# Ledger of designs, part 29: designed miniproteins, single chains, continued (4)

Each design is a single chain, and the fold is of that chain. pLDDT is the mean over its residues in the fold that is shown.

## One batch from the design tools (miniprotein)

Design m13049
Fold by ESMFold2-Fast:
Structure m13049 (fold): chain A 112 residues (1-112)
Amino acid sequence: DVVEVLRRVAEELYEAYLAGTLQDWLKENADKVRNIKDPKVAAAIRAGAEAVLLAVSLASEYLAGKITREQAEEMIERHREEILERTGDEELAEEAERLAREFFDELLARNA
C-alpha cells in the first residue's frame, strides 16, 4: 500500500524535524531510497518527504509574515496537483495534501 508508505515516511520525517535530527534521518535513508526498485514506492516516499518539507517551509514563511493562510493553502493544493500529474494516483495525492495541511497547522499551533 503506497499510501501507507507515504504516511509512514511523512510521520518519521516530521518527527525527525521536531527532534532536530532531520539531517541524520535524510543521511540514513538516502541509501534505502536509492535502492528502491518499485517506482510506485519511490514516488510515495518522495511525496511524503515533499509534504513535510513543504509544511515546514510554509509555516516558516507564514510566521515571518511573508505569506497568508490562503497562499499557503494554494501552495499545498498545487503540490497535490503536481503529485497527481507525476504519479496518476489520486489517493496518494490526497494523503500528501492532508498531511501537509496537518503538519502546517501543528507547526503554527506550536509557535502560537
Scores: mean pLDDT 86

Design m13050
Fold by ESMFold2-Fast:
Structure m13050 (fold): chain A 84 residues (1-84)
Amino acid sequence: DAEEYYKKGVELAKQGKYEQAVDYFKKAIELDPDYVKAWANLAVTLSKLGKTREAAQVILELHRRFGDTPEGQAAIDYALNNFE
C-alpha cells in the first residue's frame, strides 16, 4: 500500500540512497495521490539530489493540490525548510 512505499522511501533517504527514495515516494503518490507527506518528502529528496527544477515543480504541485488545507500548508513549509 501507499504507506509501505512511503516508509521504504524514508528508510532509503536515511541511508543517503536518494535516487531509490525518489522512486518509492513516486510509487506512494501513484497509489495515493492525496498522500501529502509523500509529496513533501519527494520535493526534499529531489532537492538533496540537486534536481532543483524537479523539486520546484513538486512544490508547485503541492500548492495546487493541497495549498488550501492546513496539512498541505504544513507539508509545503516542511519541504521548503528542508531544501539543500
Scores: mean pLDDT 86

Design m13052
Fold by ESMFold2-Fast:
Structure m13052 (fold): chain A 94 residues (1-94)
Amino acid sequence: GSKTLQEKLKELEEEIKKDPNNAEAWINAGDVYLLLGDYDKAIEYYEKAIEAGKDNPLLRAWALENLGTVYGLQGDDEKADEYGKKAVELLQSV
């Protein structure tokens, strides 16, 4: 049995409080906000993941890809394309 989205979010928020540099926790929390339809919070959390993941190109690329997905869902095709390309460039550099 899986945790509810709200239960997962609470646990991820506690992980972020313990270690604000945990890029994976920021990404996972952003994903929960995205599933809840809170695109503004999803964007905020993915941007924090990019900052936290500066020393981990794979996590940074993952956050950039997810950020592009949110912008695409909002109809901002230019930002979606820009963030998608940045994610691909980081993945090719690893």
Scores: mean pLDDT 86

Design m13053
Fold by ESMFold2-Fast:
Structure m13053 (fold): chain A 81 residues (1-81)
Amino acid sequence: MKEEVEKMIEAFRKAADLAREAGNDVLATLLYMAEAILKSMVKQGKYEEALEDGKVIAKTLAEMFREQGLDEAAKLLEEAA
C-alpha cells in the first residue's frame, strides 16, 4: 500500500510537470494540490485513504487532461489509478 501511494504521488507530480510544460497552469495546479493532499495523508499514516482518494482524483483529472489533448499526462494518471 505505501509503495502504491508513493507511485501515485510521483505520477501526479510528473503529470503536473507535463501540464505546466504545455502551458496549462490550471491542470498543473490541481495536480500539485492533489499531490500535497496525498502527502499530508501519508504523513498522518492514512495510506489506505490516500490510495482510495488518489485513485478517484487520478481518474477525474485524467479525463480533464484528455479533454485538453494532454494524452501523455492522462496516461500517467490512468496507470497510477
Scores: mean pLDDT 83

Design m13054
Fold by ESMFold2-Fast:
Structure m13054 (fold): chain A 67 residues (1-67)
Amino acid sequence: SLDEEVERLLEELKRLSPEAYRQAQEWIDYFKKLIDKDKSLTPEEKEKRYRELALRHLQNLLDLVRR
């Protein structure tokens, strides 16, 4: 699932760079606040959108950290 994939990527990021992990968590918190303000989305759609955008961001951060 997307939830499991997000957790997996966060765990890998934490293992490779605790600093990048902290940055990712700050970004995720900011992003959740933006989605919560979107009145066009249902709670289920908000969770899905959050997971999809978090997944994409974490994949990008992991690519950078692996270098």
Scores: mean pLDDT 80

Design m13055
Fold by ESMFold2-Fast:
Structure m13055 (fold): chain A 85 residues (1-85)
Amino acid sequence: SAAEEEALRLVEEAARYLRTGTEEGIQQAFDLLSEALALLEDPAMRRVLVEGFQRAAKHVKAGDYAGAAEAVEETARRLRELAAA
C-alpha cells in the first residue's frame, strides 16, 4: 500500500539520521520511526518495527549509534520483504 511504502521510506531515513550520531539526528530518527509506526496497519510489520525501535533505543542509550543504525537498517530490510510478499 501507499502507507506501507511511506512507512518504509521513513524507516530508511531514520537509519541515516542515527548514523550521524548527533543528538538532533537521533531525535529526528525516533520521530520518523514513530510516524512510520502510525502508518502501519499490518500486525507483522508493526511487530517488526516495534522490535527495531526497541533495539535502536537500547543501542542509543549505550552510546552505540552504529549499532542503532544497523538495527533500524535490518528493520527496513525485514519490512521490505514483508511488503513485497
Scores: mean pLDDT 88

Design m13056
Fold by ESMFold2-Fast:
Structure m13056 (fold): chain A 66 residues (1-66)
Amino acid sequence: GSAVRRLVEELRRRADELRREAQRYRGLALRYKSMGDLSDLAKEYERKAQELEREADRLTQRAAAL
């Protein structure tokens, strides 16, 4: 029904937002990695990106199951 469709669209939208945020963190990680003295910040932002992508994947799987 339309309620299930709206839930699927909302979950997919949230997943897309999380993936865009992950891309921003990966961009920052790459930038800081090129600055040798900021390599620890690069690692932190890479970890944040991975966590966001994992959450996005969970939302995508949930949407697919509906």
Scores: mean pLDDT 85

Design m13057
Fold by ESMFold2-Fast:
Order: structure tokens, then C-alpha cells, then sequence
Structure m13057 (fold): chain A 117 residues (1-117)
């Protein structure tokens, strides 16, 4: 699980970096190699911080208790959904468009669809 989690985080980190680079390029800004490395480190830190905070937040909401427990117990698909949600939130924050509640609702809908298969 730990190795799979780290792989999913690395994939999410590269995806976030690519999406932000593309957004900045469209705005007429090109990242230097130094700026790219700083952004990469910031994304890594955000992912490491966001996942535990998400779990604690979800545990406080009765409707999301099962989702939080599956995340803590290392359900691979649930962890993947959470990492993808974290990546989308990080992109939104960096673009100045952060709708945390909307992304949490989307996560829960995807989780329910997964559990009801």
C-alpha cells in the first residue's frame, strides 16, 4: 500500500505540474527550471498535507465516515480518488479558483459509485 500510495502521489504531482505549466503558458508565462522545481516541491508538500487533513475533515461528517475509514484502511481505489481530488484542488488554488466543497461533493459521488458497483 505505501509503495502504491507514493506512486499515485508522484503521478498526481506530475499531472498538477503539467496543468499549471500549461495554464501559465497560456497566460504568457514560462517557468524557468528553478521555478519548476520550486513548484514541484510546493505541490509535493501540499499533497502530503492535504490527504491527512481531508481524512480528518471527512471523519467529522457522519455521511462521509465510511469514506474516511476506507482511506485510513488503505483501500486503493478510495486513496486514488482522494489523491485525484487533492490534485484538482491544488490546481484550483494555484489558478485562484478553489471550490473545496464542490470537490469534496464530487469525491463522495465517485466514492458512492465505486461502492455501489
Amino acid sequence: MEEELEKLKEEAKERVLEEIEEYLKKEGKELSEEEREILREAIDHALDTFIPQLIESLKGIPEYKELAEDLENGDGQTIKLAIETAAELIVGILKGDADINEKIDELYKKYKEYKEK
Scores: mean pLDDT 76

Design m13058
Fold by ESMFold2-Fast:
Structure m13058 (fold): chain A 58 residues (1-58)
Amino acid sequence: MVEEVVEEARRIALEAGLSEEEAERLGKTGGVAVEQGSDPEGVLEAVRRTAETLARQR
């Protein structure tokens, strides 16, 4: 489950146009949140919003 969230979060970030480094950071952050008991769907939604915000700042 955690690895799946990390991979999906990374994919979401890359699809939004973020760099590989930013995508890996978002993936790890999402994984930590799920590991700490956060809902995976909620975490991925937060990652998507964050990725879109960061992409707009580029």
Scores: mean pLDDT 79

Design m13059
Fold by ESMFold2-Fast:
Structure m13059 (fold): chain A 60 residues (1-60)
Amino acid sequence: REELLKAALKATKEGMEKYPEKQDEISRAAAAVLQEGFAEGLSPEEVYERIKKALEEVMK
């Protein structure tokens, strides 16, 4: 659980650093994937990759 949170925070920080004007959208996308990760039992790596994909969609 803590490892999932750390993976989500890492992806979120990278996204916010790249796109500071999208911080709210990035935070919401990361939170949604993190909750799915807890419910589905995803690995930290899977959570990190899913957040990265969600962020790419938000940036379009």
Scores: mean pLDDT 76

Design m13060
Fold by ESMFold2-Fast:
Structure m13060 (fold): chain A 89 residues (1-89)
Amino acid sequence: MVYRINVTAKGIPEDKAEEIANEVRKLAESKGLTVLSVEAKVIGDTLHLTVVFRGTLREAVELAKEIEKLLKDKYGAEVISVTVVRLPE
């Protein structure tokens, strides 16, 4: 199955978008997930992160939690929303 995780977080500088995308990709790959895309965009101080990967719902939920923890603990961000959506193939 293919899943999309969308994360919105405040308090992220624009220059951290690429770094966060790379950290999230490495996090997912370290868990053995097949990452299809990672996109991070910062508008003002708000991060819009999209991760698309092939895996299970359990892996999607666990990855979403780990991304939220990464943003809070490493980047000091306020996580506004996290959504997990199954994509049609």
Scores: mean pLDDT 85

Design m13061
Fold by ESMFold2-Fast:
Structure m13061 (fold): chain A 58 residues (1-58)
Amino acid sequence: GPLEEELKRKLEELEELEREGVRAVIDGDHARMAEIQAEIERLLASLPPEIREILEKL
């Protein structure tokens, strides 16, 4: 349903941000790391707490 599709989209975005965060750490790009962290926090805050906990482990 539509809720499932919206959740899937947000999960995809979070997954991309996590991968970008890992790359920023490897590159030592502190500015990008801070930006990615802020975006991840914003996305997580928009999700139900149950899902937030699962995604934080990814």
Scores: mean pLDDT 77

Design m13062
Fold by ESMFold2-Fast:
Structure m13062 (fold): chain A 76 residues (1-76)
Amino acid sequence: MKVKVVLPDGSVETFDISTVEGIIAATLRLIGIGIDAGKVPVLVAEDGTEYENVFEALEKAKDGEVLKLVLRPFKP
């Protein structure tokens, strides 16, 4: 199964989440985008549910789901 993630720049990246290894790889990629931006990565599901745990968001995602990656500031 595959999911699409809309990145903050408006580009869309497709991830294979058929395996735990695939979910881990996607999680590391999305968290890396947050780290590089100095922000907290949050995934928003199609139903509007927000996940600060990127791995959990991907584990619960359905085949063909479109998620949105939002970057939030760290809490002081």
Scores: mean pLDDT 82

Design m13063
Fold by ESMFold2-Fast:
Structure m13063 (fold): chain A 87 residues (1-87)
Amino acid sequence: MSSELARKLAALAIEAVGLSLQVDPETAEKIRQAVLEAIRAVDAGNYEEAIKKLEEFAKLARQSPHPDAEGVVALAEEAKKLIEKEK
C-alpha cells in the first residue's frame, strides 16, 4: 500500500465517524463496516473487494443527510482510483 493510499483511507475512516454521528445507529454501523472492510481488503491485497466496499460506502454516504456527504463521496472515489493503480 502506498503512503498516499494509506493517508486517504485514514481520512475516509475519520469521515465515516463524522457521517455516523448524523444517522441512525444501524446506518452508522453499515458506514463504519464498509470503510473498515475496504481497509482490510487493501491490507490483504484484495483490491477488487476493496473497490466494492468503497462503492458501498459511497452509496451509504450519498444517503446520509450530512452536509459534507458529497465531499466524502469524492474522497472515496479518489481512494478507489489509487487502489486501481495498485493492481
Scores: mean pLDDT 77

Design m13065
Fold by ESMFold2-Fast:
Structure m13065 (fold): chain A 67 residues (1-67)
Amino acid sequence: LSKETEELVAKAHEAGNRGDLEKALEYLKKALELEPENSRLHFMLSQVAAALGDDKLAAEYRALAAA
């Protein structure tokens, strides 16, 4: 991961640790804008989306992570 992407992922982890899943999703989406083909980011996004109850979004990111 680039330094900028790693900083965004770190912020997402901090938000997740506070239970702020919406904020975690926002940071991971920003990281994905920097690295759109990063399968690890797609996987992390699928997990956060599933935790939020957004099964459609979780399935979409899981498909991207598996490609």
Scores: mean pLDDT 81

Design m13066
Fold by ESMFold2-Fast:
Structure m13066 (fold): chain A 69 residues (1-69)
Amino acid sequence: EIYVLVEPGKESEVEENIEKKLKELGAKSYSIERIYLNILRVKVEGVDLDKTIEELKKIEGVISARLVE
């Protein structure tokens, strides 16, 4: 799973842009959950996780993204 740290107040916009990016990358399935203040938990299947993390880091309002196993 991927944890995404988001700028406060941008959580909804970042969530929408993550969903769009995962669809563009060809994800078979995904879930996005807001777990703590400005942290989103992203679970995704059917994509390269390292490439996905790099692409998520390019989204406006994302402070950091990292793999959590």
Scores: mean pLDDT 82

Design m13067
Fold by ESMFold2-Fast:
Structure m13067 (fold): chain A 60 residues (1-60)
Amino acid sequence: MEEKEKREKVFELESEAGMALIEGGVTKAVSSPEEGEEAVEEALKKAEELLKEKEEILKE
């Protein structure tokens, strides 16, 4: 992967992870405590998977 494409992919993954966390936080703010807790857990899991993919790209 070219350095430029690698940087673009990393930025996309970071943006997606950040967006997932924002969505989880918004859901928590407007939902019941139980629904909000579940939404935050899903958002954290998704963000962790995206950040793990970013780390794999950076290892190259």
Scores: mean pLDDT 78

Design m13068
Fold by ESMFold2-Fast:
Structure m13068 (fold): chain A 89 residues (1-89)
Amino acid sequence: SLEREVREGVAEILLAVGNLLLKKGEYEEAVELYERAAELAGEELLPRVLNNLGNAYAKLGELEKAKEYYRKAAELGDPEAEANLEKLE
């Protein structure tokens, strides 16, 4: 549906901009965009968004939140999140 396509497209844009902010060290701003992306993301994109939320929280030193998001992403099949979770445990 058009509504689904629009939501998925917005989620991809939010993920891409969040990734740019993360690279710039704007970790709080990256979290805000990733949280918004997670609200809109379909099943294929959601694990990547959750893994990147984990990365942003890890950069903020919020390791328990980082572990939570890596676990969620790994449960949805993201292999990077599984590896990231193991590094924190």
Scores: mean pLDDT 88

Design m13069
Fold by ESMFold2-Fast:
Structure m13069 (fold): chain A 81 residues (1-81)
Amino acid sequence: AEELDRLARELGEAIERGKELEKQGDYKGASEEYERAARLAEEMARLLEGRDPEVAEALRELSEELRRKAKEMEEKAKELE
């Protein structure tokens, strides 16, 4: 569906922006992008839960991993202030 294609694109973009900001030392920005990516992964999982439960579960696992990454970036940002 168009919505899933959009969410997948936005998820990829958020992860890429998070990595770029992390590389630049912008840990606050990286944290915000990884949090956004986690929300997008959860939204995709919600839409797929009745259609492809295995993919939905993988997306929930990805969301949890992205939230851990966002928290890691947030802690690094605090160390620089």
Scores: mean pLDDT 86

Design m13070
Fold by ESMFold2-Fast:
Structure m13070 (fold): chain A 85 residues (1-85)
Amino acid sequence: SMAEELTEKAAEQLFAQLKELSKDKEKLEEGTKRAVEALREAGAEKAAELVEKAAKALLEGDEEKAREYARKAAEEAVKAYLASL
């Protein structure tokens, strides 16, 4: 489905961006803050919370958990986006 395809692409992109930022803790924190603010402004509050959890997992070295939270964040963001159409 379109929702599944969008979720998969969004999850992969989000995780890749967070992982790149995770090379520098300050950049990850700043990037996460911007993403959270943007998602909250768009009404995607649950997606924002899950992005924060993904970033925290990366800081703790748990890439598997970070990937899982990124996937859930993308799912919630896509749901919010499609509901706004």
Scores: mean pLDDT 84

Design m13071
Fold by ESMFold2-Fast:
Structure m13071 (fold): chain A 82 residues (1-82)
Amino acid sequence: MMSVKELTKLGMLLIAASSNVLLAERALKQGRFELARKELEAARRLLEEIEELEKKYGEAPEKLKKKKEEIKERIEELEKKV
């Protein structure tokens, strides 16, 4: 499993990705489609960093994996609306 250092980084990346998804959702509600797309692209890049971290340092704890999947599903759903 990941060390404390890698787990801390994973947690921070998950928080950042979740924040970008929230900003994208707010932008969509305001009709700001270009901003929403930009925020979703940022969240997608953070998910790529998380997946590289898991590939390099091994599988994340199940709770963090579930959070990652929730974020991924929300990105995919919002991308259909922009």
Scores: mean pLDDT 85

Design m13073
Fold by ESMFold2-Fast:
Structure m13073 (fold): chain A 90 residues (1-90)
Amino acid sequence: KKEEAEKYLNKGRKAMNQGKYDEAIENFKKAIELDPNNVDAYIFLGDAYYKKGKFDEAIEWYRKALELDPENLSARTLLEIVEQKKKEAA
């Protein structure tokens, strides 16, 4: 359960470091399925979508992270950055 979720989280992070964002997304989604309260997994999933230029999806996952942890500074900061990038890209 928890240990299995951590394995997928680690696989996703490794994929992120290698620029394999689709593989990262798949692994982070699996980590969330196994441990739905892991705030970091939601943030990492947002990061993967942001790296792909999928700003709407990134915003959605950062918002979900903040629903679980409203005080999470990383999720708040990343949400603001991506919202700004979306405005500039429009």
Scores: mean pLDDT 87

Design m13074
Fold by ESMFold2-Fast:
Structure m13074 (fold): chain A 56 residues (1-56)
Amino acid sequence: SMAERQAEGNAEAQAEVAGLSDEEYARVLARLLAANKRAQQLIDDSQKKSDEVAKK
């Protein structure tokens, strides 16, 4: 099926990352995604604060 072919391709790409296991690769990716989400939140908060200061 298409899903099985896509899963195989993903597993192959993960194996290319220094021979890491799927679990290790997923853990690293999850940390990067969490950090990116936090950075985006900080940017949004800073923008709102800047708008408030400009109004005063």
Scores: mean pLDDT 67

Design m13075
Fold by ESMFold2-Fast:
Structure m13075 (fold): chain A 119 residues (1-119)
Amino acid sequence: MIEVKESGGGTVAEGGSLTLSSKVSGDFDSIVGISWWREPPGGPGRFVASISGSGKKVGYAPEVAGRATISLDKEKKTAYLNLSDLRREDTAVYYSVASALVDGVLKFVVGEGTPVTVV
């Protein structure tokens, strides 16, 4: 069974930087990709960034392009999201989603999230 656990959130000053981590436990070889999503106060969840299980393909939402970097440490089974030049509008709970292929079925495992507050 695949599980994800986020860390690295907190309160950060506007213009600051923060690195979020998503630790994957269980069968990492089944992972197709890991994505980061954010849910702002009173707003819908939005895509932030993605990385393939191989680490070879990355994607970014336009609103964070140039301010976000996603990376994968396969040995540590950890995906990192580095956020720079943070704005008050980046305040949200940040979730990771692991996409896993199990018995020919694509499954999604969602973490509990880590809150980020920009002041």
Scores: mean pLDDT 84

Design m13076
Fold by ESMFold2-Fast:
Structure m13076 (fold): chain A 55 residues (1-55)
Amino acid sequence: SMEEEIERLLEKIEEAKERYNLPEEVVKQAKELALSGDLEKADKLLKEAIVRILS
């Protein structure tokens, strides 16, 4: 269900925040997108933020 997908993505965002020390602004934006049901944008934003930290 969409609700389960949102919950799973929010968990993934929290894990990435802890692991990569992501900026709070990025974490907030990704969570807002996930909660609004825009899972694709939320996941893309999260991945782009991680790539930037690793670059």
Scores: mean pLDDT 85

Design m13077
Fold by ESMFold2-Fast:
Structure m13077 (fold): chain A 67 residues (1-67)
Amino acid sequence: SSHLERGRAAFEAGDLETAERHLRRAVAEDPGDVEALRLLAEVYEKRGDDERAAEWRRAAELQEALR
């Protein structure tokens, strides 16, 4: 999705706020997007929100296991 692409670009640029916004929209459009879920977990980890990071990482792991 375009939101995944924009979120990834923002994450690579260090713009965590923009990355979070686009990646949350990517997940809303495709809840099975493992890459978007993993990037969201990493965004929250870099922001120091370990609890939310763990939640998104768990979601990514669950989706990957359902292949």
Scores: mean pLDDT 86

Design m13078
Fold by ESMFold2-Fast:
Structure m13078 (fold): chain A 87 residues (1-87)
Amino acid sequence: AREAAERAKEAAKEGDAEGAAEAALEAAKAAAEAVKSGDKEKAKEAAEAALEAARAADEAAGDDIEAQLAAGVAALAGGVALTIAKL
């Protein structure tokens, strides 16, 4: 999860909107898996990483609607995972 978030930030820094969006979706998937594991601390960390990755991807996306949609999906998934982890 954190590794995927770091990849998203690095791709965003390089102007790679596609790579940033892909890494953000990967981080969101990791957050969902952490929630399914029942480990609330791990789920919270993964969800926070997914939200960071989604923000980086959104910044890199600019006018790329596919990258913007992918970043939005990652942000939604990360937010839901964080909410569940806090229950």
Scores: mean pLDDT 78

Design m13079
Fold by ESMFold2-Fast:
Structure m13079 (fold): chain A 82 residues (1-82)
Amino acid sequence: GEEAARLAEEAARLAEAGDLEGALKALLEAAKLLPKEKIPKAIALILNAIGAIIEGELKGDPALAAEGVIAAARELAALALA
């Protein structure tokens, strides 16, 4: 749980720095460390992060993209510790 939470928090920091690709890669690595029963929720959170990136690009709003990825990363960290 702790290592997955650490990687999810790293994803939030990368998104705050504007590295959305790095953030998604860190979220994927965090998800790989989760027990099988948590994988469906992790997939939903990663899809939400991708959706936020697409919306931010379409609206010309990089802050919207970053905020969505950060929110997903924080929820994944909480999921990892549950």
Scores: mean pLDDT 88

Design m13080
Fold by ESMFold2-Fast:
Structure m13080 (fold): chain A 45 residues (1-45)
Amino acid sequence: HMEEEKLKKEREKLMEQGRKAISDYIDRLNKAREQIKKKLEEKNK
């Protein structure tokens, strides 16, 4: 049935978007940590 196939595809898209969102979130956290390290290095005179 077309509606059932559409629901399965929508679920797969949501799962892919979820994985990407988690990956992006972790990447942002890692970048924030690196920025903090740089600021700490700048404060060390």
Scores: mean pLDDT 80

Design m13081
Fold by ESMFold2-Fast:
Structure m13081 (fold): chain A 61 residues (1-61)
Amino acid sequence: GPTVLQLIGEILRLIGEIFDIDQQLARTTDPEEKAKLEQERQKLKQELAKKMQQLRAASRD
């Protein structure tokens, strides 16, 4: 499986992508476009949660 360092790198990249979407959401006034961005944000949050869980598992004996 992935190393602890690889998982940390992936987590940091996902956090950056979520921040970029948060910036887009702050500037979006169209409700339909906002809903699409919120769905993409949720997908990234799910991937982040999965990587964080993998990191916890990899960090245990």
Scores: mean pLDDT 84

Design m13082
Fold by ESMFold2-Fast:
Order: sequence, then structure tokens, then C-alpha cells
Structure m13082 (fold): chain A 55 residues (1-55)
Amino acid sequence: MIEEIKKLLEQAKESDYEKAVELYRKIGEKLVELYKDPSKREEALEILNYIEELN
């Protein structure tokens, strides 16, 4: 998880500003939810992986 988030974060940093902002917000929101609710951990991981493949 943490490694994937870091990878996505770096890609977002290099990506266009608009796309990067959206990725930052998405990653941040998911990360917060993961810490609070472990149940969503699996779901968030799947979503992150999906986004990574698209990018």
C-alpha cells in the first residue's frame, strides 16, 4: 500500500497539474479512510491498483 501510494504520488507530481491535484486528493482521502477503517483497506487497494494501471 504505502509503496504504491508513493509511486502514484510521484507520477502525479510529474503529471499535469490538474491530473496531479485530483490524484493527490484521491490518494489523501483513501489513505485517511484506510487508517480509520481497515475494512476499506482492501477496497482502497483495489481502486489504487486500478488507477495505477490506467495511468
Scores: mean pLDDT 65

Design m13083
Fold by ESMFold2-Fast:
Parts: C-alpha cells; sequence; structure tokens
Structure m13083 (fold): chain A 103 residues (1-103)
C-alpha cells in the first residue's frame, strides 16, 4: 500500500539519521587527539552532517504529514517523529562537544 511505501521511506531516513549520529560520535572521540588542523577538519565535517540531518528531519516531517492524511496509525507516526527529534538532539549535542574540543 502507499502507507507501507511511505513508512519504509521514513524508516530508511531514520536509519540515515542514526548513521549520522554514529559518525558524529566517532568524530568527537577522534578529535580528543590530533593537531588543531585535524580537529578543525572534523568540526567542518560535523557541521556538514548537522545540515544533512536537518534536511532529513524536514523530509521525515513531510512524510509523517502525508501518512496522517492517508489514515496511517497516529501513535506509530508520532513514534517516528519523536525518534527523529531524539536523534536531532544527539546531533546538536555531539556538534557542541566538538566545538568545545576545537578550542
Amino acid sequence: SEIEELEKELEKLLEELEEIVEELKKLVEEAKEGSKEEKEEKLKRAEELKKKAEEIYKRILELAKKLLELGADVARVIGYVLRAIGLLLDVELYVEKLKEIVE
């Protein structure tokens, strides 16, 4: 069904957000050591990942609205959005940790 196709797309976007969070965690750990130049390059990568995460989140919200319009399960759709919000909070947290390390 159209609902199943949109839910699969939304689940894939959530997996992409989870991958971004994992890459950011790795960047934070790696940035604890190394040169100032290497730390600045990691921060630049983290800012790019943050922008990508924000774009993915906007797409998740668009899909969530379409799912609700099609009569998808409200609790399930809200669950996807809440998971996406949690992942965005993790993105912001790791980017801020990286900024502190680059000082």
Scores: mean pLDDT 90

Design m13084
Fold by ESMFold2-Fast:
Structure m13084 (fold): chain A 64 residues (1-64)
Amino acid sequence: SDLLEKTKKTAELILEFQRRATDLKVPQSVITKKQEELHKMALEGATEQELRKKIEDILKREKG
């Protein structure tokens, strides 16, 4: 089952997002909410590429 490997990669992507968002001084409440959205997307079958795109879209928006 590739489920464990997919879960590990999802966690790594979300940790990278948290680090990058923190560096941009995004409020912790926003980071937490977006992390929950990313986890939900992964549970609903989102690919690594779709998660990466969502992360980049979030960071671009939060950067202004």
Scores: mean pLDDT 83

Design m13085
Fold by ESMFold2-Fast:
Structure m13085 (fold): chain A 70 residues (1-70)
Amino acid sequence: MLSPVERLRQRLRELGEAIDRRAPLEEIERLVMETLRLLQEAAPDLSPEEAREVLRRIEELGRRMEELHA
């Protein structure tokens, strides 16, 4: 069974894959909202190292989304 942190990491990976394959905007928006909810749920359980890893991934995905809209 996946921990809240592992579910967050899995969703971040799925969001990245959706962005890479140019999924419909509605699908990407849904995945973003789900990721934010999982982040809030996982936040109390995140170690400082895990928090840095998650923040790095979110920033990377944000840059990718900006590149697609440029």
Scores: mean pLDDT 78

